# Designed miniproteins, single chains: the designs that were tried, part 28

Each design is a single chain, and the fold is of that chain. pLDDT is the mean over its residues in the fold that is shown.

## One batch from the design tools (miniprotein)

Design m949
Fold by ESMFold2-Fast:
Structure m949 (fold): chain A 89 residues (1-89)
Amino acid sequence: SMELEITQKQVRLIGLLTEAYLTAVRDPERARRAVDEAVALIQELARTDPETAALMVRTFERLADEIGKLNPEFAAYMRRQIDRVRAFL
């Protein structure tokens, strides 16, 4: 069902954001790949369920704030990606 597909994308997104959080300091290249993949999934969600996509953007923003306490340069990268996604909402 569409609801199951949306839920599966949300679970994948949370997993990618968790990976970015855990690796932002130890492996920034891996964290960047996780962020880029999360952005692509949010863009896919925006085409089918913009409300869920908007919720995921808010989650992404909160994570950028938390990561910014440890790595402000990486948080700035995340915020630039959020701005790109917001253009599709």
Scores: mean pLDDT 83

Design m950
Fold by ESMFold2-Fast:
Structure m950 (fold): chain A 82 residues (1-82)
Amino acid sequence: MIQQLQQQADQLKQQLHDAIMESSTYTVYAIGYAVKAITEDDSDYYRRLADYYNDLANRKDAEAEALRQQYHQAKAQIQQAE
């Protein structure tokens, strides 16, 4: 039982890390396209891309928050299982 809870916690930790990294990547893309909307032709196209990647970043932030809560719950269960 404790071994299964430990494996679950380790998996959640990895998933949380991946979600945070993906959110960060989408944020960088959004900033890049926002800059292009100012400096390049077809500013409406680049603004739409910036909005698209901002939406993806927000979704990954929400996923990361859910995973963070699950990770804390798994750690609490390990402590209670003794």
Scores: mean pLDDT 84

Design m951
Fold by ESMFold2-Fast:
Order: C-alpha cells, then structure tokens, then sequence
Structure m951 (fold): chain A 91 residues (1-91)
C-alpha cells in the first residue's frame, strides 16, 4: 500500500554513490534490520526507524503529517511518499 522511497548515499574517498529504491513498509523494516545486523546503524537509530514505520502502518501517517505541519510547516498529502535518506561516510 504505502511505500517508502529509500535513498542510500555512500561517500567513499571523495566519491558518492547514490541508490534509491521504493520499498514497502515490510521491505523497509527488513532493510533496517539488515543494516542493524551489519553494524551500519546503531540499535537506537534502528528503534527510531522501526517505531516510525509502525506508527505509519497504524494510520500514523496522518498523525505524522499533522506533527510535521505544526513543528516545521510541512504539508503532506495522502499521496505523498515517505522519503528516507541514509548517508554513510567510509574513510
């Protein structure tokens, strides 16, 4: 149903690789778990991301849209897709 546009940016020795995918909520949760298992994100970040998706799955998108409008003046539409950008710096 609802999808997440997930963008992974990897900065390696002055080069940036960008990969963007449209993921279902289940695919996104699986990717977060994979990143956690590989040590690419902390357990705290994983918990925040999984909590965010759980809120959206349980009609949390409308609630999140209201919060973003009140805090940041951002207006979301029902057809808007959640965009998540993960940036990793490899030195």
Amino acid sequence: EQKVVFTEKTNIDGKTEVKTRELSFEEFKARVQELLEKGEITPEIAEVLLSLIDRMEKKGFAELAKELQKKYGIKLKPEDTLNVVFEKDIK
Scores: mean pLDDT 69

Design m952
Fold by ESMFold2-Fast:
Structure m952 (fold): chain A 65 residues (1-65)
Amino acid sequence: MREEQVAFLTTIPGIDETTARALVNGAGSLEGIAAADVANLAAIPGIDEATARAIVEAARARLAE
């Protein structure tokens, strides 16, 4: 499950495996990422607000599948 979440996150432009692992570690799950505030994700090293917004939107879309 964790590796599948990391693999999904790396499909987002600008997100490498290290950043994807930091996201999962910080939010605990894909559901946690989808529910996270953009400002909280932008506090993670390597993530700006535009990237954080894209991550939240992508996680929500993935959960809707």
Scores: mean pLDDT 75

Design m953
Fold by ESMFold2-Fast:
Structure m953 (fold): chain A 99 residues (1-99)
Amino acid sequence: DAKKFVEEAIEELERILATKEKALAEAEARGDEEAKKKIEELAELYKELLEELEKFLKEDPESFKHLAEYVATKDEEARKKMIEEAKELLKKLEELDKK
């Protein structure tokens, strides 16, 4: 379920952001300018991703539907690849049994 996946991803990103905001405050308090810049840069990237995921859930239900279709297509592709690999293995086993 793509909706549940996006909801769980949002929750995890919010948890990560809270951790980064605390780390940023601690770096600021000790005057670690390099650590501050690195944490701030990462926090900005996570915030941008969170905003995009929230837009899918709240503002654009059509984009959410397309994401669900993409995930379903990828599962089908993975299934086909697994069957192909199993056929290759069976072919090698038949070749070994002839000796």
Scores: mean pLDDT 61

Design m954
Fold by ESMFold2-Fast:
Formats: structure tokens, sequence, C-alpha cells
Structure m954 (fold): chain A 81 residues (1-81)
């Protein structure tokens, strides 16, 4: 169905963004942290808060926090499909 197709595409985009973010955090952790802090000051949204949690988890090696943030991001992506 069209709804299933939209949901699949939203999850594919979320997975792609998560992979890109993991790479960016690994390559430039200080820069990503600073950019996210600045973004959260301008646009304190639920998606921004989830992204901040994901970045903090990645920077601190907190696998449980990363998994929770990734699951929440996927849920948010699916809800807007």
Amino acid sequence: SAAEERRRRALEVADRLLAELRRAVRENPAEIRAEMAAYNEIAPTESAAVMAELIDGLLNGDEARVAAAEARLRALAASVA
C-alpha cells in the first residue's frame, strides 16, 4: 500500500541518516557536538532532543542510550510517513 511504501522510505532515510551520523561523530566528534548544541538553542524540538541523545551516546560509548535514541528516531520517522 501507499502507507507501507511511505513508512518503508521513512525508515530507509532514518537508517541512512543514522549511518551518516555515526561516521560523522567518529570522524569529527567535537564539531558535531558543537553544531548540535547550537541547533538545539535555535530549534528545541523533539527530533533535535533525540539527535542530541544519540550524539551524546555515541561520544560516550553508551550503547543502551544509542539504541534507545535510534529506536525513537525510527518511531518519529515512521509517524510522519
Scores: mean pLDDT 73

Design m955
Fold by ESMFold2-Fast:
Structure m955 (fold): chain A 98 residues (1-98)
Amino acid sequence: MEKEYEEHLKKALEYSRLGDEHARLGRQALRQGDYQTALEHGLKAMEYGDLAAKYGTEAVKTAPKEKVPEAVGAAIDGIGVATEGWLLARRAQAGLAA
């Protein structure tokens, strides 16, 4: 269980980092009017954020009681990244339609 917790938390943090990177690149592309690139990065940020939330949730299930808050934080961070990716993708789609 302890090893499973560590692996799930590690994956949650790694996917959040990847999602944040794509969200940053998506925001940059959106500022440049590159709506296609912004859409691609927004969708990847959403995908990685969803994976981070999934592994954060698995970390909560396998966490020692004292580490549950840390695991919950990782899951919430993943949801935040996924939400940012979704918003970026929607803004990019609106730009492509205009």
Scores: mean pLDDT 89

Design m956
Fold by ESMFold2-Fast:
Structure m956 (fold): chain A 94 residues (1-94)
Amino acid sequence: SDELLARLRELVLRLVALANEALRAGDTARSQAYLELAIAAQELLDMLERGERLSEAQVQHLRDRIAALQAAHPDDAELREAGAELVALLDEHA
């Protein structure tokens, strides 16, 4: 849906902004985590813009990537929130 695409675009922009903020603060590990989430969100956005439907395996792979990033940064509330939002958007597509 147009609403799903708009929300994914907003999430990508927000994640890139958070990554840049973390990098400017000298936190390269946190910056990389936000960039990895942004890449996952952009991959989903690109697939949807091409009219592609994700397979169950692709959906699970994206969920596993998000879960791994959250597990690596358990005390990062913003990363946890962004990851949960991406999972919700992925579930709306599936």
Scores: mean pLDDT 84

Design m957
Fold by ESMFold2-Fast:
Structure m957 (fold): chain A 54 residues (1-54)
Amino acid sequence: SMEEVFRNGTPYEKVEAVYRMAEEGAPIEKLKKWANSIPHGSLRSEALKAIKKS
């Protein structure tokens, strides 16, 4: 599942998991929490922008 990818993946895989979960209709608050937990600042910013556009 995308939740497992987010839990165990690289920072890049975490960003992709957030994008895919947003496309699948996951709650915005859950997506924001996951995006904010990405340790790589630029990738975190990218994930947050994707959620805002969706």
Scores: mean pLDDT 75

Design m958
Fold by ESMFold2-Fast:
Formats: structure tokens, C-alpha cells, sequence
Structure m958 (fold): chain A 72 residues (1-72)
């Protein structure tokens, strides 16, 4: 799995939990850029640290990791 697909899933999960529509929009924009074969870089770049990713992974259920393997 590519790191960007994991980041998109993280943004959707966080957007659902916090009710933040901007995070859901960002996830959709990044998914469209991924489908076009190029990362979305112009005008809308989120800041996320490697530590934040690790913390999020600890909170994400093991079942989501298994589903991502099936979807590959």
C-alpha cells in the first residue's frame, strides 16, 4: 500500500470523529490526485508529523489494516 492512501484513510477517520468537513474535502482531493497519478500539491498542503501518524496508527483498529490488504 502507498503511504498516501494511508494518509487519506487517516484524514477521513479524523474528519468523521471531529466532524471537520475540511478534512473530508482534503481526503477527496488527495484521492482524485492519486487517481490522476500525481500528488495534489498546489494551494492545499496539510502539515502532519511522523509522530502524529504513529499515534493515529495506535488508535486505528487492526481490522482496518486487514481490510486495506484485501483491497490491494
Amino acid sequence: MTPISEYIAFLRAKGRITGNEDLLKLANDLEQSLLNGEPFAAGFTPSISEQDVKDAEELVPEQERRLRRILA
Scores: mean pLDDT 57

Design m959
Fold by ESMFold2-Fast:
Structure m959 (fold): chain A 96 residues (1-96)
Amino acid sequence: MLSKEEVEELKAKAEEELKKAEEALKKGDKEEAEKHAEKAAEIADQLYEGGEYELAAEIYERVAEIYEKLGKKEKALEYEIKAGLALLLIGVDKVT
């Protein structure tokens, strides 16, 4: 398991990368948006490996939204699936 301090650092870094991706999308810089979204996804992977499934799922969902806005439906679906798998591991049933 990650320490509370490591989780806070990773969460802050992911939020920064997601914000940069959203700003790049607004500017029409699709390559920059994708790079920052991928960095956020890498952080979500670290959180997932550390057992922080809910936080990883939240970041994956936001990465998927960025890929949808980029028109990359396959990548968006990939991250939506990752988010769903993370939520399943914490025992959260969205349809109960």
Scores: mean pLDDT 83

Design m960
Fold by ESMFold2-Fast:
Parts: C-alpha cells; sequence; structure tokens
Structure m960 (fold): chain A 55 residues (1-55)
C-alpha cells in the first residue's frame, strides 16, 4: 500500500546515508513502536528500502 511505498523510499534514502544495517535496525525499532497498521506498514517498508540501499 501507499504507506509501505512511502516508507520504502524513506528507508532507501536513510540506508544510503547511514548504511543499510543501521537503517534497517532503526526502521524495525519504529515498526515495534508503531501504534497503527499504517505506521507499521511504513516502518516495514522503510526496513526493506534501507536493506536494498547501495551503502
Amino acid sequence: GAAYERGYRGGYALGEGLGAERGVQLAMKQADEAKTEEERAASLGGAEGAARAPG
């Protein structure tokens, strides 16, 4: 969904700046803290995006 896609783009950029492993760890922590389905989807997208970043 849209939240996952937005998260993916954000996580990819984060992974490029911080490194894939750090980006994934931050996104997964945010997913654990998510209060809504949309926040969780965005955070999981962020983890996937960070993991795919060429860092």
Scores: mean pLDDT 77

Design m961
Fold by ESMFold2-Fast:
Structure m961 (fold): chain A 75 residues (1-75)
Amino acid sequence: MSFEEVAEGARRALEIAEEALRAGDARTAQLYASLAKKGLEEYVASQKSLSEEQREEVERLMRRAEEILERARAA
């Protein structure tokens, strides 16, 4: 699986999670944000090194996932 495929999958999952939060569905938001985070963590763990650009993208997506998870727990 390419980095671009993993990043796109994470972005899509986070979009679904944000839509779920807007709809008041904290359970679905938590599920999709957790899936995005886990997919990114597993990809990073499988790589010996990432480029600086790839690392920055992972950090952005991870931050977004954590923010959604915090909001879902507060709901």
Scores: mean pLDDT 84

Design m962
Fold by ESMFold2-Fast:
Structure m962 (fold): chain A 65 residues (1-65)
Amino acid sequence: NVQSYIVPVLGCEDLNQEQRTSLLQTSNACDAVDQLKKILAESQDDNCKNVIQQAIDKIKQELCP
């Protein structure tokens, strides 16, 4: 499920509450990728960018090919 791939991203403190709520409410894997891409573009933390990018890549490979 897409939520298991999102959980590591939620550990990133760079995310605001709106972004966290949006990701948790997203049930569609491709929509989750779109949300993560927006968060990645707005992130200022290189560690968070790496975690978000890994989540995008895994979701695209496993759930939204």
Scores: mean pLDDT 81

Design m963
Fold by ESMFold2-Fast:
Structure m963 (fold): chain A 88 residues (1-88)
Amino acid sequence: MEQQKLLTEYMGKLLDAAFKRSKGEELTKEEEKIELAKGVIAVDAMGGGLSAEEIKELVKRLETEDLTEVLNEAGRLADEKLRERSAK
């Protein structure tokens, strides 16, 4: 429930940010990176089956940690979840 809503919201924000840029609305470099990172986390969650709480924690980390480290962690967690689901 919450997971699907978060994924839809973050994907929507990624698309909205891309659309706003195409319409000449500018985001700061930091805002652009954060919105892109949220979209990537949502894609990883869709593929890897991350929980709503895991998604929220990764998004919180984007405010204080390096974006590359957070994105790498999101991908790692997604891969881990996929391997767990395939283990049997």
Scores: mean pLDDT 66

Design m964
Fold by ESMFold2-Fast:
Structure m964 (fold): chain A 113 residues (1-113)
Amino acid sequence: AEEKAREAAELAREAALEGGKEGAEAAGEGVAEGGLKAGDRGGRNGAVGASAGAIGAAGAYASARIGEGEEATEAGAEDAAGGAYGAGIAGGEAGAEGALEGARRGAERAREA
């Protein structure tokens, strides 16, 4: 579970950094989607993962919107990574799978943005 959570965090961070502000928003969106899927599949632990993912997504969005340039992108990337990791750890196996799935989707969108 922790290994997948770390992979999700790293992927979310990389996606946000590659895509700038739009990448940070896309990575955050992917983390929120991953958290929701973890909640849907994983009962109580999945619900905790969903909450962590939603918080990380909100942070990424806020950082991308408030700041400009490299600092905003870096802050958004760290918030997205933290949300993915939190969803993976707090949600157990279901959270880790959801976070990784969401981070992969966020990375895809960031690359296309």
Scores: mean pLDDT 63

Design m965
Fold by ESMFold2-Fast:
Structure m965 (fold): chain A 90 residues (1-90)
Amino acid sequence: SEERLQKLVELSKKSKVPFLKANNIEEVRQLIDDIQRSFGVSRETAERLLEILLKAPDEDSAVRGALAFLIAKQLGLSEDEALRYAEKAA
């Protein structure tokens, strides 16, 4: 939704993760598209994963979150469970 995308823009402006910087809704959509292509997930999951990574305290934490998500997916866990591991690791 536009409301969720606007929330992600605001989180990106406050984020300490340089590679997740976005100044507007279009740039946030590009990040979501990149996550969808890279991780092979639904758009809803990509949006939720981006929110987790944007809330990370630093770049290393965001990378740990992304890796935890990928490992959980490789183990055959659901997208919801993979998001839980990403949030815990970030």
Scores: mean pLDDT 85

Design m966
Fold by ESMFold2-Fast:
Structure m966 (fold): chain A 98 residues (1-98)
Amino acid sequence: DEELKKLEEKLKALMSEREIEVLREAYRLARAGRDEEARALIEEAAREYAGEAPILELIALALRAEQGDRAAAERAIELARRLGLPEEEIAALEELLR
């Protein structure tokens, strides 16, 4: 959709083409109500491309943090700071520790 195309352009400067493709498919699955498949795809890709896909790792950690994994939330904040993400995005991750 239009929102997906706009998101793809925005992320192109921050992510590898591989990461964009995985997130595009995950977003498509989530939009279709297939949230568990979208989550599994991101987690699997983050493991497969460990060290090469920091944004996928960040998203996988954030998804686990939303399920109550405090250690995942702390790791997500650390990774976001290392990647130089805006403080606004880091503050959103810090809320997951509340």
Scores: mean pLDDT 73

Design m967
Fold by ESMFold2-Fast:
Structure m967 (fold): chain A 72 residues (1-72)
Amino acid sequence: MADGVFDDEELATIRRVLDPDGDGVPETPSLRELVRRIQEHLGLPNPDGVLDDETLEALRRFFNGGGELDLR
């Protein structure tokens, strides 16, 4: 696993796992809620649970910045 370094392929893999149809909407309601919580923890202005470019870029910054997610 990458030590806080994410490339485009790793982000594409995360997107495919959470949104295999590529519609920006995660496959299950549970995954959508997980994405929404991640967006809230990352401080995004519109935590709607959709995997857009802004969300993926925030995830890259989070992993490269050594942040923590509290997903309780």
Scores: mean pLDDT 66

Design m968
Fold by ESMFold2-Fast:
Structure m968 (fold): chain A 90 residues (1-90)
Amino acid sequence: SPLIEELRALLERLERAETREELRALVEEAVRLLLEHVPDVAKAIGLALDLLGALIDGELRGLSLEELKARLLAALERAIEVAEEELAAL
């Protein structure tokens, strides 16, 4: 799936990100891809909110770049798993 390939590429870029600005940009791109390409609108919104929530919570708590990155990696990994399941169900 082109969506899964793009999300996995973002996961690799997120692992290599060295700034908070890069993390925000990668999260914005992942959210865009999920909202545009996950067929179930409610699932798409849920995945987008999980990823955005991880970013916002991490920044509000003042997490280090390393801790924020770990949370975003986990959230994006969950999004990929759910997106793969949703696409397989079609």
Scores: mean pLDDT 87

Design m969
Fold by ESMFold2-Fast:
Structure m969 (fold): chain A 93 residues (1-93)
Amino acid sequence: SERIKLVEEAIAEAERRVAELEKRHTLSEEERRLLLAQGVGYAIAKRGDEELALAAAGLVLRGLPPEVLDSEENIKELAEAAIALAERVAAEQ
């Protein structure tokens, strides 16, 4: 519950920042989702939980509800998937 509250607060903060960008730029649904994921990840990482930050960013990218992160197993799976994606992107450069 405390974890879900933290994630919801991070999503709300990211949504406020994205709304400010939308005043100057027209964003596609995909671009909006990417910016939200980055914002959520950053907000949580600043609080010292890097694994939760990766998991929450992945959750936002997939359009999953915050309740998914109420499970330690789901946090690990989403964080590992995010790392694997980042490694694949780096290897393709």
Scores: mean pLDDT 81

Design m970
Fold by ESMFold2-Fast:
Structure m970 (fold): chain A 118 residues (1-118)
Amino acid sequence: SALVEEALKHVQRAIEALKRGDGDSAIEHLRRALRALEEAGARVEPVEPQENPIITAIGMVLRAIGLELDGASAEEQLQLAANSVAYALDILERTGDLEAALLAAKGALIALESALKK
């Protein structure tokens, strides 16, 4: 899907921005990725505040790896990607924690790459 490829491109750009410490550029790219995923049919669940954002983000990466290994559907991968992008956005906007946001964005990247495998 062109929308899923667009989301992947923006998640990749967000990750590069986070690696450079550029939270503002990361927020812009994550918002564009989320919009593309919503247009592709993913449903974004409300993000609930977490006491430990890093542990939650690690959980997202592990879930993405698990779904890839289990051969989960593209729909399940896209849903995880959308939720991971939404969480990375929430972390950045509320806390500014670049490391936790980077982990959440990496979870989204794994899920999107897996969804695009034929």
Scores: mean pLDDT 84

Design m971
Fold by ESMFold2-Fast:
Structure m971 (fold): chain A 87 residues (1-87)
Amino acid sequence: MQEQLEEVDRRLEELERRVRPVVEELAEALDALDRSTDPEERRELEERIRELSARLDELVREAAPYEDLRDLWLRAQAEGRPPPPFP
């Protein structure tokens, strides 16, 4: 059980490392959008934000099954029940 939770946590940490630069780029683009008064610059920033948001959504979807599994295992452990099998 604990070894498998460690593997899930490791996978989530690896995904977090992939997510972090995308979130940072999104924050920079949003900050630039807030400061920009030029319609063309704002449009370019909105397009970049859309592209980065799509990439982030893909990474979040990859993480979701592991987050759900981790939550189920922690709940099972707290209740003294056997954890669900790894897919």
Scores: mean pLDDT 77

Design m972
Fold by ESMFold2-Fast:
Structure m972 (fold): chain A 83 residues (1-83)
Amino acid sequence: EEEKRRKADELVRKAMKYLNEGKPDEAIKYAKEALELVPDHRAAQSVLKAAEYEKKGDKVKAANYFTAAALILVGDEIEEELA
């Protein structure tokens, strides 16, 4: 469980990196791989939506979902560091 979640988090970080570099197709690929490992992974769901909206040209929704994915990942890391 924890190993799969860690791998999913790494895949989400890769997806966010590709999305930030303007490569939404690569971002979609890695976000889907994360969801295959952890289907209810909220950050993976958010980055997938960000990449899909980026492909559609909806920059505002893409930015909102990207921010949501980043906050979810940072929140998880902060919770680990504070615990």
Scores: mean pLDDT 79

Design m973
Fold by ESMFold2-Fast:
Structure m973 (fold): chain A 87 residues (1-87)
Amino acid sequence: MEIKITKKSENELTAEAEGQKLEVKLTDKGETKLVLESYFPDGNAHFRVEAVFDKNNNLKSLKVEYLGGWTEEQKKIVEEAAKELLE
């Protein structure tokens, strides 16, 4: 798996691997903002998790956004894969 790490500034890093992107940003108040974006293998669906940690590394806020639509076929694939894993 190839992981591409890019330092955009002293306060901002990005890491990208196979349909996932992680962005880390340090704010002027010493808070850490973490954004995880995930895509289906076909790239058509987008799921985002945003977490903000305070200066003491305590979770201050958590936001979950679903920006793309899960297709009915993608939902079926996930449900069938989960079912096979449990059998």
Scores: mean pLDDT 65

Design m974
Fold by ESMFold2-Fast:
Structure m974 (fold): chain A 80 residues (1-80)
Amino acid sequence: MKPPSLEELLDKATELINEAERMLREGAPKEKILKVLEEARKLSLQAYDLAKKQNDVIGLAQATVNLGAVSFLELRVERQ
């Protein structure tokens, strides 16, 4: 199987961030939301590292935005 591309990592992280946001709106258990956010963080960190290796400034910026979104949602879950 081909290893995931930077675009695939960023797209999947964004999908998981959107899922976590939906789960939070629907009142899903905090533990379930945090598990989705942990996977989104993992993929965003992989994208960040890959963008650094490729000197992809746009990819680096996108991964950084995703990491910020994950952290913001983690705070919203914890302070609810």
Scores: mean pLDDT 87

Design m975
Fold by ESMFold2-Fast:
Structure m975 (fold): chain A 100 residues (1-100)
Amino acid sequence: MSEKMKASEEIVELLNKMQEEIEKSKTDEEKLEVMKKFLKEVAEILKKLKEKGLISDEEVEDAMEQIENIVLDLADKRKLPEKYKKELKELSKKLKEEVL
């Protein structure tokens, strides 16, 4: 299996772990921290792939946009406050810039 395929599997596992940790979270703040951790971990994986020349800038942008949409959809489903959704959007944009 290629490193790129392995990274895709790691991201899916991180997504599953995030959902499990959110189910264990008692407060909106704890759920926000779990979602922020997931975004940071995905960004680290993408940064490593980019440093190895395995993905393009366009692939990073597309992946980060898909991940942002997944996280924001989950935040809406879990009824997080608008201020926390704004924090997630701002963090996602910052992480995208750090990877690119």
Scores: mean pLDDT 86

Design m976
Fold by ESMFold2-Fast:
Structure m976 (fold): chain A 91 residues (1-91)
Amino acid sequence: SLEERVEELLKQVKSETAKAIVRFLELGDEADLEAVLAQLSPRSQAFLTHLWEGRDDLDPSVIDELVEKALSEEEQKELTALLRERVEELE
């Protein structure tokens, strides 16, 4: 099931930001992406867009490293909050 797939992917990530990203990439669509991007900094927009475009080939185990390298702690908190809010609307 989709829920089982999400749980297996979440076992490969550690940070709250990486967990929010994994859930969003599996559950969200293009409209959800556009809504989140409109509220993010330019760096966070570029980061999320690149992950979204490459999501079918993305190894979940590298997401924590990608987040740490690309985003500040403040950008990580903002991205986490926005992604969680959007995913909660999808249930």
Scores: mean pLDDT 86

Design m977
Fold by ESMFold2-Fast:
Structure m977 (fold): chain A 71 residues (1-71)
Amino acid sequence: PVDLSAIPQEYYGVAAVTRLDANGAHLVERYERERAESVEEAIEIAKRLAREMEEREGKETVYVPAARNVP
C-alpha cells in the first residue's frame, strides 16, 4: 500500500472573479492560474494574479493556493 499523502502534488496559484447569476448562484466569470513549485509560491502567484485581475476588471477577486495530485 502506498501512502497517498506522499503522492507528488502540482501547486497552482489561482485567482477568480465571480458573479451572481439570476438564481443567486456564484459563477466563475474569469479565472487565471499559474503553476507553482510550492504552497508559498502558489500564494504569491495567486496574490499577483488577483491584483492584476482587479486592476483590469475593477471587480473584487478571490485568490487561492491550490494543489492537485499528480496521476
Scores: mean pLDDT 67

Design m978
Fold by ESMFold2-Fast:
Structure m978 (fold): chain A 90 residues (1-90)
Amino acid sequence: AVPVPAAGTTIRYRAVPATEPLELQRKRLEADLAGIRQAAPGTTVVVEIDGEEHVFTLDDDASVEKVRAFMEELLERGLQLRLVDPLLEA
């Protein structure tokens, strides 16, 4: 399902070695980006790659496009993005 995060929400992704075909990865990314695009201003997107965190704050359309470009590049590098549910630990 496509989430609609509240203002100040953090959306966390983890980049892992791809186990799915690129087409399935892109379909998932498209759904995730639809959710990100609907996120309230000030939503933070964190992408973890090999233990390093890349943090993006969604302030405007340019911020969303930056996240999209970054995620597309990861898919082209053979990585897969997985949504981490922050509420699972709460």
Scores: mean pLDDT 70

Design m979
Fold by ESMFold2-Fast:
Structure m979 (fold): chain A 68 residues (1-68)
Amino acid sequence: SLEAIEKKAEELTPEMKALIETDAAKLGGARPGENELAIVRSLATLRALEELGADKAAVDAQKAFIFA
């Protein structure tokens, strides 16, 4: 479920979180006024989907949400 994936995102390792924050900072710079925490959460959800072995449709949906 999406809730389980979001929960997994909160439990990512410090190393994964650092990479996500780096990506979020770059994306936030391209999207001025965006909430950086919301961007971090969205990217963390994407990585959690990959970590949980979610299907391609779920991963693609999350990517579309982030990059729309």
Scores: mean pLDDT 61

Design m980
Fold by ESMFold2-Fast:
Structure m980 (fold): chain A 74 residues (1-74)
Amino acid sequence: LSADERRTQILGDLTTRLVDVYREGVAAGLSVDEIIARMRAVLDETIARHPEYAADLQATADTFIESVREAFEE
């Protein structure tokens, strides 16, 4: 894989994991803060494995977390 293909795959994998955390958390009756805490843990683990994409991973997770918070408040 090229660096761009690898980056796209890693960002896609993070997004899939965040979606799974959201769906499982909602199904389990977790609070929005508990769901976000789990999402941040997944982000931190992903950045630790792929520090070269830390900025892109952080931006992707921040956008997703904002959407989750908005969905619970409205």
Scores: mean pLDDT 83

Design m981
Fold by ESMFold2-Fast:
Structure m981 (fold): chain A 94 residues (1-94)
Amino acid sequence: DALRREAAALAREAGELFGATLESDEEAARGVIRAAAALAVRERIEREGMTPEEARKLFEEARRRVEEGLPEEELRELLARYREQLEKELEALE
């Protein structure tokens, strides 16, 4: 619940920055969790120099794990990284 509230707060912050209106905290939280997971996958693909086949497998596995529910520790790390990326993007606009 605390991590879901953090995801919803991040979605609201992103919505304010990009002028988007979010329908519900639950939908906002799910959107942010999916975005955070996608960011982590992209960063790993770039870091490890993965082939397209390996990248597909990693995306499929990440999608499945998000649907099943991520462990709290893993979700916390994903949200922290996503927040860090948003902060860097904001700094780049200055």
Scores: mean pLDDT 69

Design m982
Fold by ESMFold2-Fast:
Order: sequence, then structure tokens, then C-alpha cells
Structure m982 (fold): chain A 97 residues (1-97)
Amino acid sequence: ELDELVEAAVKLALENDPEYRELAEEYVKMIREEAEKRVEELLKKGEDLEAELARLEAEAARLAAETEATQSLELLHRLALTVEIGNLIKKEIAKKK
């Protein structure tokens, strides 16, 4: 589940403090808002959504492997964002069918 992957990634970084749990929820909201803006930009430019989705899925797989190896917060952030953008693109493709 994609939302579960994003939530797990954020929890891994910020879980053990009650204040960090609040920040985790705000972070998930920020990721969703950033992803929505990027998808809106892609739609305005008339980009090939199916090609972009394939690219994002390949990038997410690569980032997941690198994040597991390096434990980098930056890579974790990129992974979460890439996954959420892919989710929104899937919804747009389904909506146009």
C-alpha cells in the first residue's frame, strides 16, 4: 500500500518522540501538497502520464534500494515524494479512462 509506504518511511525517521509524531503528520501533508503541485504542472504541460509513471516507478525502486543501503533522510524524502507523485498520476490516468 502506497500510503502505508510513505507513513512507514516517515515513522522510521521521526517515530520515538511525541513531538516528532506531530511533525511526521505535517510532513506527510507537505509531501502530498508538493506531489499535487507537480502533477498539476505535468498536466498543464501535456506530458505523457503513462511514460512518466513508468519512469517514477523505476526511480522509486532505485531510491528504495539506496535508502535501505545508506539510511539517508534525503533519499527517504525523495522516495516518499516519488511514490506519492506516482499515486496521483495513476488516479489521473484512471479518471481519463
Scores: mean pLDDT 70

